# Ledger of designs, part 96: designed miniproteins, single chains, continued (5)

Each design is a single chain, and the fold is of that chain. pLDDT is the mean over its residues in the fold that is shown.

## One batch from the design tools (miniprotein)

Design m19532
Fold by ESMFold2-Fast:
Structure m19532 (fold): chain A 74 residues (1-74)
Amino acid sequence: MSVEEKVDELLARATPEQAELIRELYELAKKSGDEKFLERVVNAAEQALGLPDPEQRLETLKSLIKVIKKELEK
């Protein structure tokens, strides 16, 4: 499965708020130019959506965005 296909799958099963965060994560990760980093970010988003608590899913996705922004800015 391509990274793009996996992102589409995650967006299909996400709530609107979760989908917005996943799109932001994907766009930020793409800016790195590192395919391995992009794969890790998408896998982390998939794991976040696997959490049983919807609130924890949102908080985990928000935390990932903060980490990625920090890594890109250095």
Scores: mean pLDDT 81

Design m19533
Fold by ESMFold2-Fast:
Structure m19533 (fold): chain A 59 residues (1-59)
Amino acid sequence: MTKEMEEIAKKAGVSPETLEKIYKLFNEKGKSIDEIAEELGLTKEQVEDILNKISEYTS
């Protein structure tokens, strides 16, 4: 989880810790993109882009 997430975080311009929080909130807590964006102070577009990049690695 951390190795691929670290590369994705670098490409998305966020910290690996932030990326892991996004993944946990989306996959474990079932939160929406809007809820995650508001909670972490990110834009909806940033959260969507990050989740799309994660999906590429977990295919």
Scores: mean pLDDT 76

Design m19534
Fold by ESMFold2-Fast:
Structure m19534 (fold): chain A 75 residues (1-75)
Amino acid sequence: KAEELKKELEELEREAAEAVDAGDYKKAAELLERGAELLLELAEADPEFVSKEEAELGKERALELAKQLREKAAA
């Protein structure tokens, strides 16, 4: 399961970057929000790869960026 979560996070990161490049900020925000949830799951599945503290910080940063992207999409 940890390997699947790592692959899913890499895929989401790639898709989020593509969405930003395309100007689809709403999609990019949705992908970042999903990535934040998966990051916490990965920390529980493989704490040596990502600690809980690292996952919480990554989640906060991703959600803050998602909020900024949603505001940009709404403008």
Scores: mean pLDDT 80

Design m19536
Fold by ESMFold2-Fast:
Structure m19536 (fold): chain A 83 residues (1-83)
Amino acid sequence: SAEELLKKAEELIEKAEELLKEGKYKEALEKAKEAKELAMEALRIAPKELILRAIGLVIRAIGLAVEALLKLKKKGEEIPKEI
C-alpha cells in the first residue's frame, strides 16, 4: 500500500540522516536513493490525502542524496554512476 511505502521511505530517510552524521556518505547516498524510489512509487499509487506527504518525502530524499554526493566529492571518494 501507499502507506507502507511511505513508512519504509521515512525509515530509510532516517537511516540516511544517521549515516551522513557518521560520515558514511556512500551508504547514506544508497539509503537516500532507496527512499526516493519508494516515495516515488507511493506517489504513483497514493490516494489524494497522501500525495503531499509522498511529494515531501521525494524532495527530502533527493536533498539527502545531493548532500551525500557533495560530501563524497569533497572527500575524494568515488561517486556512484547509477544515480
Scores: mean pLDDT 82

Design m19537
Fold by ESMFold2-Fast:
Structure m19537 (fold): chain A 66 residues (1-66)
Amino acid sequence: MGIEEDIEKNKEQYIKDAFELLEKAKASTDVNERAALYTAAMILAAMSGDEEALKKVREEVRKLDA
């Protein structure tokens, strides 16, 4: 059925993956691993096209690395 249904499903998956990577980054004690996971989370949130999700990911990254 519609393209919109497939897009929404993909958006939800990207958002879920982004927040899972954020949680993994928060648990990591390796600075390089955290940086890589934050970058991947931001990319996935951006790919979802969800401005609220991207904003939340950016806020969490700034809070943890600043």
Scores: mean pLDDT 75

Design m19538
Fold by ESMFold2-Fast:
Structure m19538 (fold): chain A 66 residues (1-66)
Amino acid sequence: SQREKLLEFLQQISGVGREKAEQIIDMGYDTWEKLKNITVSQLTSIPGIDIWKALQIKTSIQTSFD
């Protein structure tokens, strides 16, 4: 249940499809607290996420939790 909600949330972010959302979760960012506290550096360690996409994802997450 939580995994599906996290996947749905991540897929709402521009440039994040299901495959990328699953990669994020499978790399250990599998709770709301971990996603809220994810860093740009951690995001850039994920294949196919450059610094600009990482900044976009981080901003989208921060906006959702602020």
Scores: mean pLDDT 81

Design m19539
Fold by ESMFold2-Fast:
Structure m19539 (fold): chain A 93 residues (1-93)
Amino acid sequence: SLVEEAKKAIEEKDLEKLSELFRQAARDGNVRLARALGYAEYALLKGYSPEEVKRIFEAVLAGDEEEVRRLLGGYDSRFMTPEEREARIKELL
């Protein structure tokens, strides 16, 4: 399943595979899986361990927003962080 492929990609820190699976989930209209894959890619990029990222991925799939917030220290993927927003503004200048 895509979920099992995602967990393997997380374990292998395969960001390219996670991006591929994200595009496939989005194409299939599987919004929850696409969101979970986006969180997983973000967490890996921020240096979370594969085990931590798997917990985040499972929490997003379960729709457990409180657990997602707890695990990510208050990050919300619906919003850019202040730092990411500043970086994007600098790219536009």
Scores: mean pLDDT 74

Design m19540
Fold by ESMFold2-Fast:
Structure m19540 (fold): chain A 96 residues (1-96)
Amino acid sequence: MKVLRETLTIRAERDATVQVTVRLGNGPGERARVEVEVRFRATGEELRLSGTLEPGETLTLVARAPARAGETVVADITVRADENAYVLDVSVRTLP
């Protein structure tokens, strides 16, 4: 099982909702077990999703946190996955 860690930072120019999206995929041939964790540093709030991906299946985790104008939001992401699974996308954005 492989482990990927990434930290995302975003500054809110206005009061907004910060959205973190993590997308995983699984390659052909075999099932893969996956676990995704997103933790917002300021609050310590953590969203976790785990499951088994069939060949060609995808999993998306979306975590949201409020932010005030001028605030920098920091999110720590941990992905634990069987070797056949892969990270498709990890992104952060502000929503109005």
Scores: mean pLDDT 86

Design m19541
Fold by ESMFold2-Fast:
Structure m19541 (fold): chain A 82 residues (1-82)
Amino acid sequence: SRAELVAQAEALLVEASEAIRAGDYETAERLFREAARLYEEAGLVNVAAGVYDELGHFYRDRLHDDARAAEYFALAERLRAL
């Protein structure tokens, strides 16, 4: 159900925040991407776009990786254009 997909995505975002606190940025990225996929599957395209924006801000501000940040911001914009 949509509610089950949303609950799973929310749990993954909590786990991603824990991975960030632990310094496990590879795991955090994977969990954020999976959460965005579940929001897309639930039909919550704007929420999924918001998750990609959070990844963009994370790469820009935490890891100083402007190129990867731009890729995630572009993903968010593509979803909003649908």
Scores: mean pLDDT 89

Design m19542
Fold by ESMFold2-Fast:
Structure m19542 (fold): chain A 88 residues (1-88)
Amino acid sequence: SLSREQLDLITEAALVLMEAAVLKRIAQNSDLPPSVKEEILRKVDEAIELANKAIQLAESGGDPDEARRLIEQAKKKVEEAKKLLDSA
């Protein structure tokens, strides 16, 4: 069975994935300038990659500090994407 720490890390990373997926859909369906849309999509894709890596680390019982670092990096990419959406 997964530890509580592993479950918490997986849950947090999964929430980042959900938010990133929503932002991707909003950006793709928006009338934003192509350059802004591309930048948002790039940041969202980076966040998805980081969050998925954190889930894999947590599931395998890898370094929880590295999993936390990846989650924080993914959250930062999501926040950057949100700011680009809000400024448009």
Scores: mean pLDDT 89

Design m19543
Fold by ESMFold2-Fast:
Structure m19543 (fold): chain A 92 residues (1-92)
Amino acid sequence: MSVAELVEEALRSMREAGESEETLEAVRRLAEAALAGAPEEELERLAREAAEAAVRAYVERNPETSEEEAEEMLERATERLIGLARKIREAA
């Protein structure tokens, strides 16, 4: 099974889980950059963009979310996505 196939399966699972199209597009851009061997700084930027899209979609559905909670979610999502992108880049 190729890393690209695993990425497509992950994106499909995220779509089935109700992630926004903006979030899915941002995650796909991150994965494609990682597969192409993009430099660390670009992966960090794309990971933050994807995390921001995901948190924005969550807050829109959960308007009671505090600013502190949203910031914590953004930080965790960004770190998780950067870690995943590094693993994809190394496996590509």
Scores: mean pLDDT 81

Design m19544
Fold by ESMFold2-Fast:
Structure m19544 (fold): chain A 56 residues (1-56)
Amino acid sequence: MEEAEKLVEEIKKALEEGDIEKARELLAEMVKKFGEDHPLVKEAAKEIEKAEREYL
C-alpha cells in the first residue's frame, strides 16, 4: 500500500511538471506491481487521462 501511494504522488508530481510521458511510465510500473484492478492504479489512470484531455 505505501509503495502504491508513493507512486501516485510521483505521478501527480510528473503531471504538475507537464511530464505526461513520465506519468504514463509510472502508471505502467504500478500496473505491473499491483495490477489494473488496484484502486490507486485506477485513480492514477483517471488523473493521467484528465491531464491529457485538459492539456493536449
Scores: mean pLDDT 78

Design m19545
Fold by ESMFold2-Fast:
Structure m19545 (fold): chain A 87 residues (1-87)
Amino acid sequence: KKKEADELVAKGLEAFKEGDYEKAIEYFEKALELDPDYAEAYNFLGEAYFEQKKYEKAIEYYKKALELDPNNEAAKKNLKLAEEKLK
């Protein structure tokens, strides 16, 4: 279960690196189906939506990451950047 979620996150990050944000989202969503408390996967899902300029959706997922892991510095930074984009 955990290993499979980690492998899906790794595939999502590879797709993200290639600029395939739709594919990255699919992999991160599948990882979250296996491990719904995977805080870092919510942060990556937010980053993929941010790159698609879907800032409201990105904010939703960054907030979910922070609910699960309040010390996630990447999610804190990303949340502020996404909120700035909506001004």
Scores: mean pLDDT 87

Design m19546
Fold by ESMFold2-Fast:
Structure m19546 (fold): chain A 111 residues (1-111)
Amino acid sequence: MITVTQPGSVTAKEGETATITARASGSPKPSYFSWVKQSPDGTPEILIYDGSNRASGAPSRFSGSRSGTDFTLTISNVKPEDAGVYYAAATSDDGKYIGAGQGTTLTVEPA
């Protein structure tokens, strides 16, 4: 089973850079990594897929990076609308096994 761990909360000030780092472990080996934001209606909004590819419609200030089984979401020039819950997910190379983190709550404070 693939396990993903991520921090429970991150706080950033408006205009700063926020980073959320998740770690994937387990068997089969985690191969693909994604970041998803929870919308207020509960619909998942994909931001980053395959570690570093930005999804269509995701702002250019969102980026993803990978180092081994650690993967990081970076949000530059954080805005109030970025507040919310971000989920890290990892899949096996055949897509049959999926692990998801418990979510990171991003709080945005006024500058």
Scores: mean pLDDT 80

Design m19547
Fold by ESMFold2-Fast:
Structure m19547 (fold): chain A 58 residues (1-58)
Amino acid sequence: VEAIVTKDYTATKDGELSLKKGEKVEVLELVGSDFAKVKNVKTGKSGIVPMKILKLVK
């Protein structure tokens, strides 16, 4: 499942991923109701980000 990052996000905790607006990510796993583990398609890096910054594309 692909998603678009809607807002720049800077990792503030270990295990989080920094993302920029407009980047594509693959959603790997939901972490509770508020977070998701994603993989950045461009960099191949994986980490946890808030669901609120993601827009599902597929």
Scores: mean pLDDT 79

Design m19548
Fold by ESMFold2-Fast:
Order: sequence, then C-alpha cells, then structure tokens
Structure m19548 (fold): chain A 58 residues (1-58)
Amino acid sequence: SSLLDRINSLKSASEQIPDKEKRNKVIDLLDKAEELLKQGKPDEAQKVLNEAEKLLGK
C-alpha cells in the first residue's frame, strides 16, 4: 500500500480510540503526515506516521 493508504487506514482505526485526547493527538499526527506527503516529503511523513502507529500500540 502507498503511504497515503496507510494514513487513511490509521485514521479509520484512530476513530475507534475511546480516549478523546489520545484520539485527537493521533488524528493530528496523521493529518501532519498527509500534509508532508502533499509537500513532497515522504520520509518526514513516514516518521510522523510511525509516531502515530506507536500511540496506537502497533
């Protein structure tokens, strides 16, 4: 899957987080990763995506 597909999959997963603060933090990180991809910075996007995945316990 592309990085964008991974971001979208994680956004769907993050909506299932019952803790609003944790959920919002993960969503914010995923939005930042998507913006970095739009800016042509896939390496930076992947770093932010990995941070979001750690918060999700993956």
Scores: mean pLDDT 82

Design m19549
Fold by ESMFold2-Fast:
Structure m19549 (fold): chain A 80 residues (1-80)
Amino acid sequence: MAAEEARAIEEARRRGALASEYLTKIQTYGSAEVAREVTEASARLLAEGGRNKKISPRAGLEAYRELEDYVRARADAVLA
C-alpha cells in the first residue's frame, strides 16, 4: 500500500474517533431535537464514508473530514 493511502486510512480513523467524541457531547449537553438531528446527519455521513472507503482511502477520508467538521461545529454551538 502506498504511504499516501496508509496515511489517509489512519487520518480517517482519527477523525472518526473525534467525530464520535463530539457527537457524545451533543447527546449529553444538547437538546433532544438537536441530538436527533445531528445523529441522523452523522449516520448519513458515516454511511457515505464507508461506501467511499471501498473506492479509495482518500475518498473515505474526505467523508470523515466532512463528518468531523460538521459535528465539531454543532458541538461548539451546544457547549458555548
Scores: mean pLDDT 75

Design m19550
Fold by ESMFold2-Fast:
Structure m19550 (fold): chain A 80 residues (1-80)
Amino acid sequence: MIEEARELIRKADEAAKAGNIKEAAELLVRAAGLLAEAGDLSRAAALYTAAALLAISISEEEPEVVEEILRLLREEEARL
């Protein structure tokens, strides 16, 4: 479960780097769901928040914000 969440976060990073921000946000929502099922509600909440911020970034065309959010998520994933 946690390993699956980690893989989804990695795929979200790749999708965002390819410019597929919507796909990246969807992958983060899936990862958050897996973390919530594992009982890690704090990290699940962080991933849901990041997915919402990515959706906002699509509307504002701010790719640097997306990259910074994904960087922070990778740091949190490494702490799992």
Scores: mean pLDDT 72

Design m19551
Fold by ESMFold2-Fast:
Structure m19551 (fold): chain A 78 residues (1-78)
Amino acid sequence: KTILADVSSWDADQAVRLARAAIELAKQLYEEGADKDTVNDLLKVAERAVQAARRQGAPDDTIAELEKEIEELKKKVE
């Protein structure tokens, strides 16, 4: 059992889409007043997806954009 076996079937586009979806869900829940733990859990999913996208060769500017969005929201949530 390894998480890497599951991730190996993903391409860069799939990983980027997951990261964007997780960030958008985290933003929506934060705006709706969800608890910090729930928002932070979604941000962790986004961070994992960004790392997968980087490994699969996503463009550096795309990775930087996603990491910036995660960092900005994380600072708001604490």
Scores: mean pLDDT 77

Design m19552
Fold by ESMFold2-Fast:
Structure m19552 (fold): chain A 63 residues (1-63)
Amino acid sequence: DPVLEEISRLAAAGDLEGLRRLAEELEKKNRETKDPKYGTALSRVLLVLDGTIRPEDVLTTLE
């Protein structure tokens, strides 16, 4: 998934500004399209920003 790969790259780089911008874009697309891929990606960005998941775990399935 190219979106999750982008989140993983930004998280590994510690680019918090990039993660915030990506979260805003994903929220907009999730609201416009209702496509679950954007909702999943948004959740991953927010969990990384909150420190709930590690950058290396972005591509890992949550329980």
Scores: mean pLDDT 74

Design m19553
Fold by ESMFold2-Fast:
Structure m19553 (fold): chain A 51 residues (1-51)
Amino acid sequence: DPVLEGLPPEFREYLREGKLTLDQVAEALNRLAERGATTPEEVRAIIDEIL
């Protein structure tokens, strides 16, 4: 899936394990963009907020 390949590795792991829905992916990507999140810690924090 090209969408999965374009995601940060941390995000991608949760998707592969079925822990995130497509709606949660869209929300997480929006929050990443709004906050300018670039580190693995920032990405995981946003995923944890959505889970």
Scores: mean pLDDT 70

Design m19554
Fold by ESMFold2-Fast:
Structure m19554 (fold): chain A 69 residues (1-69)
Amino acid sequence: SSAEEAERYAREGGRALREGRLEEAVEHLIKALQLDPRNLEALNLLRDLQESTDPRLRAAAERVRAALA
């Protein structure tokens, strides 16, 4: 299902963030939220990026949001 696929992409996005692979994390979060815009893990990761003190992470959140608009 699209919800199960979204969960996988959200999980991979979180892993990519922990490993410093920001571009992969952005791609995974976009796919997760396109498949399920209510996926809590993906939304929580997006919020964490938006609330980050690192301007690169905030810019990444902006890219995710722009892709979904």
Scores: mean pLDDT 90

Design m19555
Fold by ESMFold2-Fast:
Structure m19555 (fold): chain A 90 residues (1-90)
Amino acid sequence: MKEELLKKAEELAEEGLKLLEEGKYEEAAEKFGEAAKLAALARGVPEEAAEKYGEAVKLALLAEKTGDKELEEKAKKLHEEAVALYKKAK
């Protein structure tokens, strides 16, 4: 199962790169966020932390491409929450 999660994450990341080249930033962000979540789950990160990490990656890409400061702040907050949850789970 873990190897399947990693392969799915790689597939989603490749799809995200293609969408990014097409200028479909929202769809690319969804793919990269899901890829990050699955990769974290494959490494044994708790589901709640992995979900927050995936959302942080998604919002960070959208903020980078749109210049939206609110999305950038939300991405940073979600990343910090994901790291805090991961540390407490150990």
Scores: mean pLDDT 83

Design m19556
Fold by ESMFold2-Fast:
Structure m19556 (fold): chain A 60 residues (1-60)
Amino acid sequence: DYEERIKKDPNDYDALVGLGVKYYEEGNLEKAKEYLKKALALKPSDEVARKLLEKVEEKL
């Protein structure tokens, strides 16, 4: 459960990206954006998190 992982380690990059993907697929774009921004803050040069955040922002 990615939510439990984030509660124990807020800087779990894989869990943050996983929650971003999950919420994006569920259509919860605001939560997807929140988690992807946190992931990108940890790894600003990460292309995957950046590209997915761009897709989320296109739909907001």
Scores: mean pLDDT 80

Design m19557
Fold by ESMFold2-Fast:
Structure m19557 (fold): chain A 88 residues (1-88)
Amino acid sequence: KVELAKKAGEEALEAGLLAVKNGTGKNLYLGIAAALQGIGAIFDAELGRAEEAAISAKGGAEAALEGAQTEEAKEKAKKALELAEKAL
């Protein structure tokens, strides 16, 4: 589903930005990677590439979860991962 893949990408981008906001060193880079993968997922979804979008969103969510330092960031990353798994 393109709409689920796009939503997963949006949540991965948001989770990645939260990891960047609160992160230094490794967590900062994981947040940046998550945000970039989330953006890629949104673009792939807009192009109708639902599978590619879901794969990128999952990668972004995993990176965001690893980089998460706050409960809000962890919750956002977990939601992104759940949506990406549903989109796959």
Scores: mean pLDDT 82

Design m19558
Fold by ESMFold2-Fast:
Structure m19558 (fold): chain A 70 residues (1-70)
Amino acid sequence: SIAEELRELLARAVELGRLAAPKLDDPAVREAVERLDAFLESLGPNPSRAELEELRALIDELEAVLRAAP
């Protein structure tokens, strides 16, 4: 269900935010976090399938940036 997917994605976003916190001096990490946070703030109570796909893409991007950060 959309609600189950949203719950999983929000849990991933929280964990990645925690991992990103000590690396916010890296411009790539900071930019990825800012993009994800801005998108999360734009989400309404009933996100669409397209919004869940964009959320997943932003989460995947932050994860990739964190893996590349020293």
Scores: mean pLDDT 86

Design m19559
Fold by ESMFold2-Fast:
Structure m19559 (fold): chain A 76 residues (1-76)
Amino acid sequence: MEEKREKMRELLIETLEAIVEGDAEKAEELARELAKVAGHEELAEELGEEARRAAETLSEEEREALRAEIERMRAA
């Protein structure tokens, strides 16, 4: 259980980091993997598309907010 939770947490952080970096392909792939590991494989395509769009379209201010959230999650 703890190993799965840790893997999900790391995948979420990596997905958000890819979004902040503007790496749309990496964000999409990581979001799909996160959905599968979380047991929501049926949402993998939708979450992947959303992550890709976020990586491509977020403003610099929104990316700064995500960087702060990533730091908070890593500290938890």
Scores: mean pLDDT 82

Design m19560
Fold by ESMFold2-Fast:
Structure m19560 (fold): chain A 114 residues (1-114)
Amino acid sequence: ATVTGPATVAEGGTLTLTADLGVPAVAGMGVGGSLGGAGAGSASTGGKGGGALGEGAKVTVSGTKATLTIENVTAGNTGLHGVGGLSASEDREDILRGIGATLGGATVNVTVVA
């Protein structure tokens, strides 16, 4: 699996991350993601869709790809690190709460520009 996103995002702007899961993103597959400041380190929610991203976050899944959109990003985080673990889930609601992929150690770093 791979994850891609922009190198920077403007404060108040929209951040979009795309994960290629290598497998179909279907009902029963949980997707986990995280967002954290560079000084705080990346928190990975993993597993069942990572509900910590609920505020302003929207997840869309299509085929083998999953997309996380976060609106109104703030300069409170000097760096954004994201997209952790993938697991199977029978709870379809979990897919709507976060996005992540098995990354094999790959992480996308995004800087919030004030």
Scores: mean pLDDT 44

Design m19561
Fold by ESMFold2-Fast:
Structure m19561 (fold): chain A 80 residues (1-80)
Amino acid sequence: MPEEVLRAETEAGVALIEAAAALLFADEEARARAEPLIRRGAELIDEGDRAYKAGDYERAVELYEEAARLFRRAAEIARA
């Protein structure tokens, strides 16, 4: 359902903002470790957008949720 897609996309966006904020105060090593997760999360957002445009709402939700998990992991690394 489009409403669930918008919710998952919003959660991924919030997680990305939290990761970006954490990275502002991270050292170089933590940033280097978090960077691949941010990059993969962004790729998953792009895949989710394509799934949404194709009408595959279930896949779009799954992709946005995985992106959110990667961004949260990046934030954890940045805060360590």
Scores: mean pLDDT 87

Design m19562
Fold by ESMFold2-Fast:
Structure m19562 (fold): chain A 64 residues (1-64)
Amino acid sequence: TPEERAERFIELLKKYGFSKEDLIASIAIATGEPPEKFKDLSEEELYERLREAVRAGRAAFVKT
């Protein structure tokens, strides 16, 4: 489900040790917005944005 996918995605990001820069890149790809839009967000805010994008079905993970 979307919630399970969002939770799994966040778990993997934490396990993988994503930096704030990596989180910004991930959310930019997930939302289709430029990275500069997210530079002022905290790490926790970036996680919430990613959770929203996954829940909305825009992206499960960074495609690379």
Scores: mean pLDDT 69

Design m19563
Fold by ESMFold2-Fast:
Structure m19563 (fold): chain A 68 residues (1-68)
Amino acid sequence: SIEDKVKELKELVKKMAEYMLAQGRPKEEVIESARNFVRAFGEGEKLPEEVIEKLIKEVEEYVEKLAE
């Protein structure tokens, strides 16, 4: 289902972001990488635009919190 794909993508992107931050990458680079990955994967899987935008926002908020 779309819901299962979104959950899997979200967990994957969160782990990727955590790894990048742990390696000392700047927050802005991590957010940009996460955003680009979610958009590319979401468009490739033909996820609704609203779902892609919501997921990008959730991941950006997650990285902002984690990088404090």
Scores: mean pLDDT 84

Design m19564
Fold by ESMFold2-Fast:
Structure m19564 (fold): chain A 56 residues (1-56)
Amino acid sequence: GPEEELERKLEELEREGVRAVIERDVDTLLAIAEEYRKLGFEKAAESLEAVARELE
């Protein structure tokens, strides 16, 4: 259902986020943060934006 589809998308975003941190890809981290914000996960977006700032 919609909940399972959202869970899969969140898992994919988490995998991409971990990879972006390892690769120090700030642009990808900010793009992932924007996707979380669009899904209504404001705090998750803010956390990823903070991580991106630390990588600069």
Scores: mean pLDDT 82

Design m19565
Fold by ESMFold2-Fast:
Structure m19565 (fold): chain A 70 residues (1-70)
Amino acid sequence: SLQDRLRALEAEITALLERLVATRAPEDLARIEALVREYLELAEQVESPEEVAVRRETYDLALAALRAAV
């Protein structure tokens, strides 16, 4: 299901975030950015536009903080 795929993407993003904290590798950040994009595109198919907008802004802020740390 789409929900199972969203859950799998969340798990993968979480695992990569933990790895990025340890490695500080730009390649890990780039992979997280790509997965977040895929997550948001998939979320648009199952969530409301308002929910997706809030989630997008949350990830934008999180990714900006991660870029400052890498």
Scores: mean pLDDT 79

Design m19566
Fold by ESMFold2-Fast:
Structure m19566 (fold): chain A 58 residues (1-58)
Amino acid sequence: SLKERIREIVGKETLSKSEAVTAITRLGGNPDEARKLLDMTNQDTFTVEEVATIYRLL
């Protein structure tokens, strides 16, 4: 699943913004668009589920 792929990339359940951008980029997402969406949340940390949701919006 997408969530399992994110876990394999970062090795943890809670990601920083930079780790979320890295995971999305390694999944084939655009890092600039990922950063924009993550910045809109005003959060410093993200769950694997939140990162998966943002990836699906790209």
Scores: mean pLDDT 86

Design m19567
Fold by ESMFold2-Fast:
Structure m19567 (fold): chain A 64 residues (1-64)
Amino acid sequence: MSEEEFEELVEKAEEIIRELRKQNPDASLETIVAAAASRLMKETDYSNEEISEAVRRAVERLRA
């Protein structure tokens, strides 16, 4: 995966996390992260490892 593809995946993960948090304000971050990863696995052809890394990076950016 290229650096550009990884950045796009991270941005997509951030958007999904933001949407899920708006829809489920009482849900834990762990629950939101699991749901976002599951959605990315269904919508993309990337590996579980690549998706997990992108979601982790998205969470780090959203916490800053």
Scores: mean pLDDT 81

Design m19568
Fold by ESMFold2-Fast:
Structure m19568 (fold): chain A 74 residues (1-74)
Amino acid sequence: SMEDKILKYIAEKGRVTLEELAKELNISRSTAEKIVDKLEEKGLVRRVRVGDEVWYAITPKGLEYLKKKEEEEK
């Protein structure tokens, strides 16, 4: 799913912006924002303010979610 692609990308990069997510996944910024908002609500990502920018980082819960999903798909 797109949620899993976004979560995996954040895990690989450590921290990402909405602009980076939209560019890499070829989706609109508004679509990326809706998906990361849902991931944050689920506790899988967190928002981090760095100066005037908002970044998204994966949580320990998000890392465990990805590990479990990888194990279940093989």
Scores: mean pLDDT 80

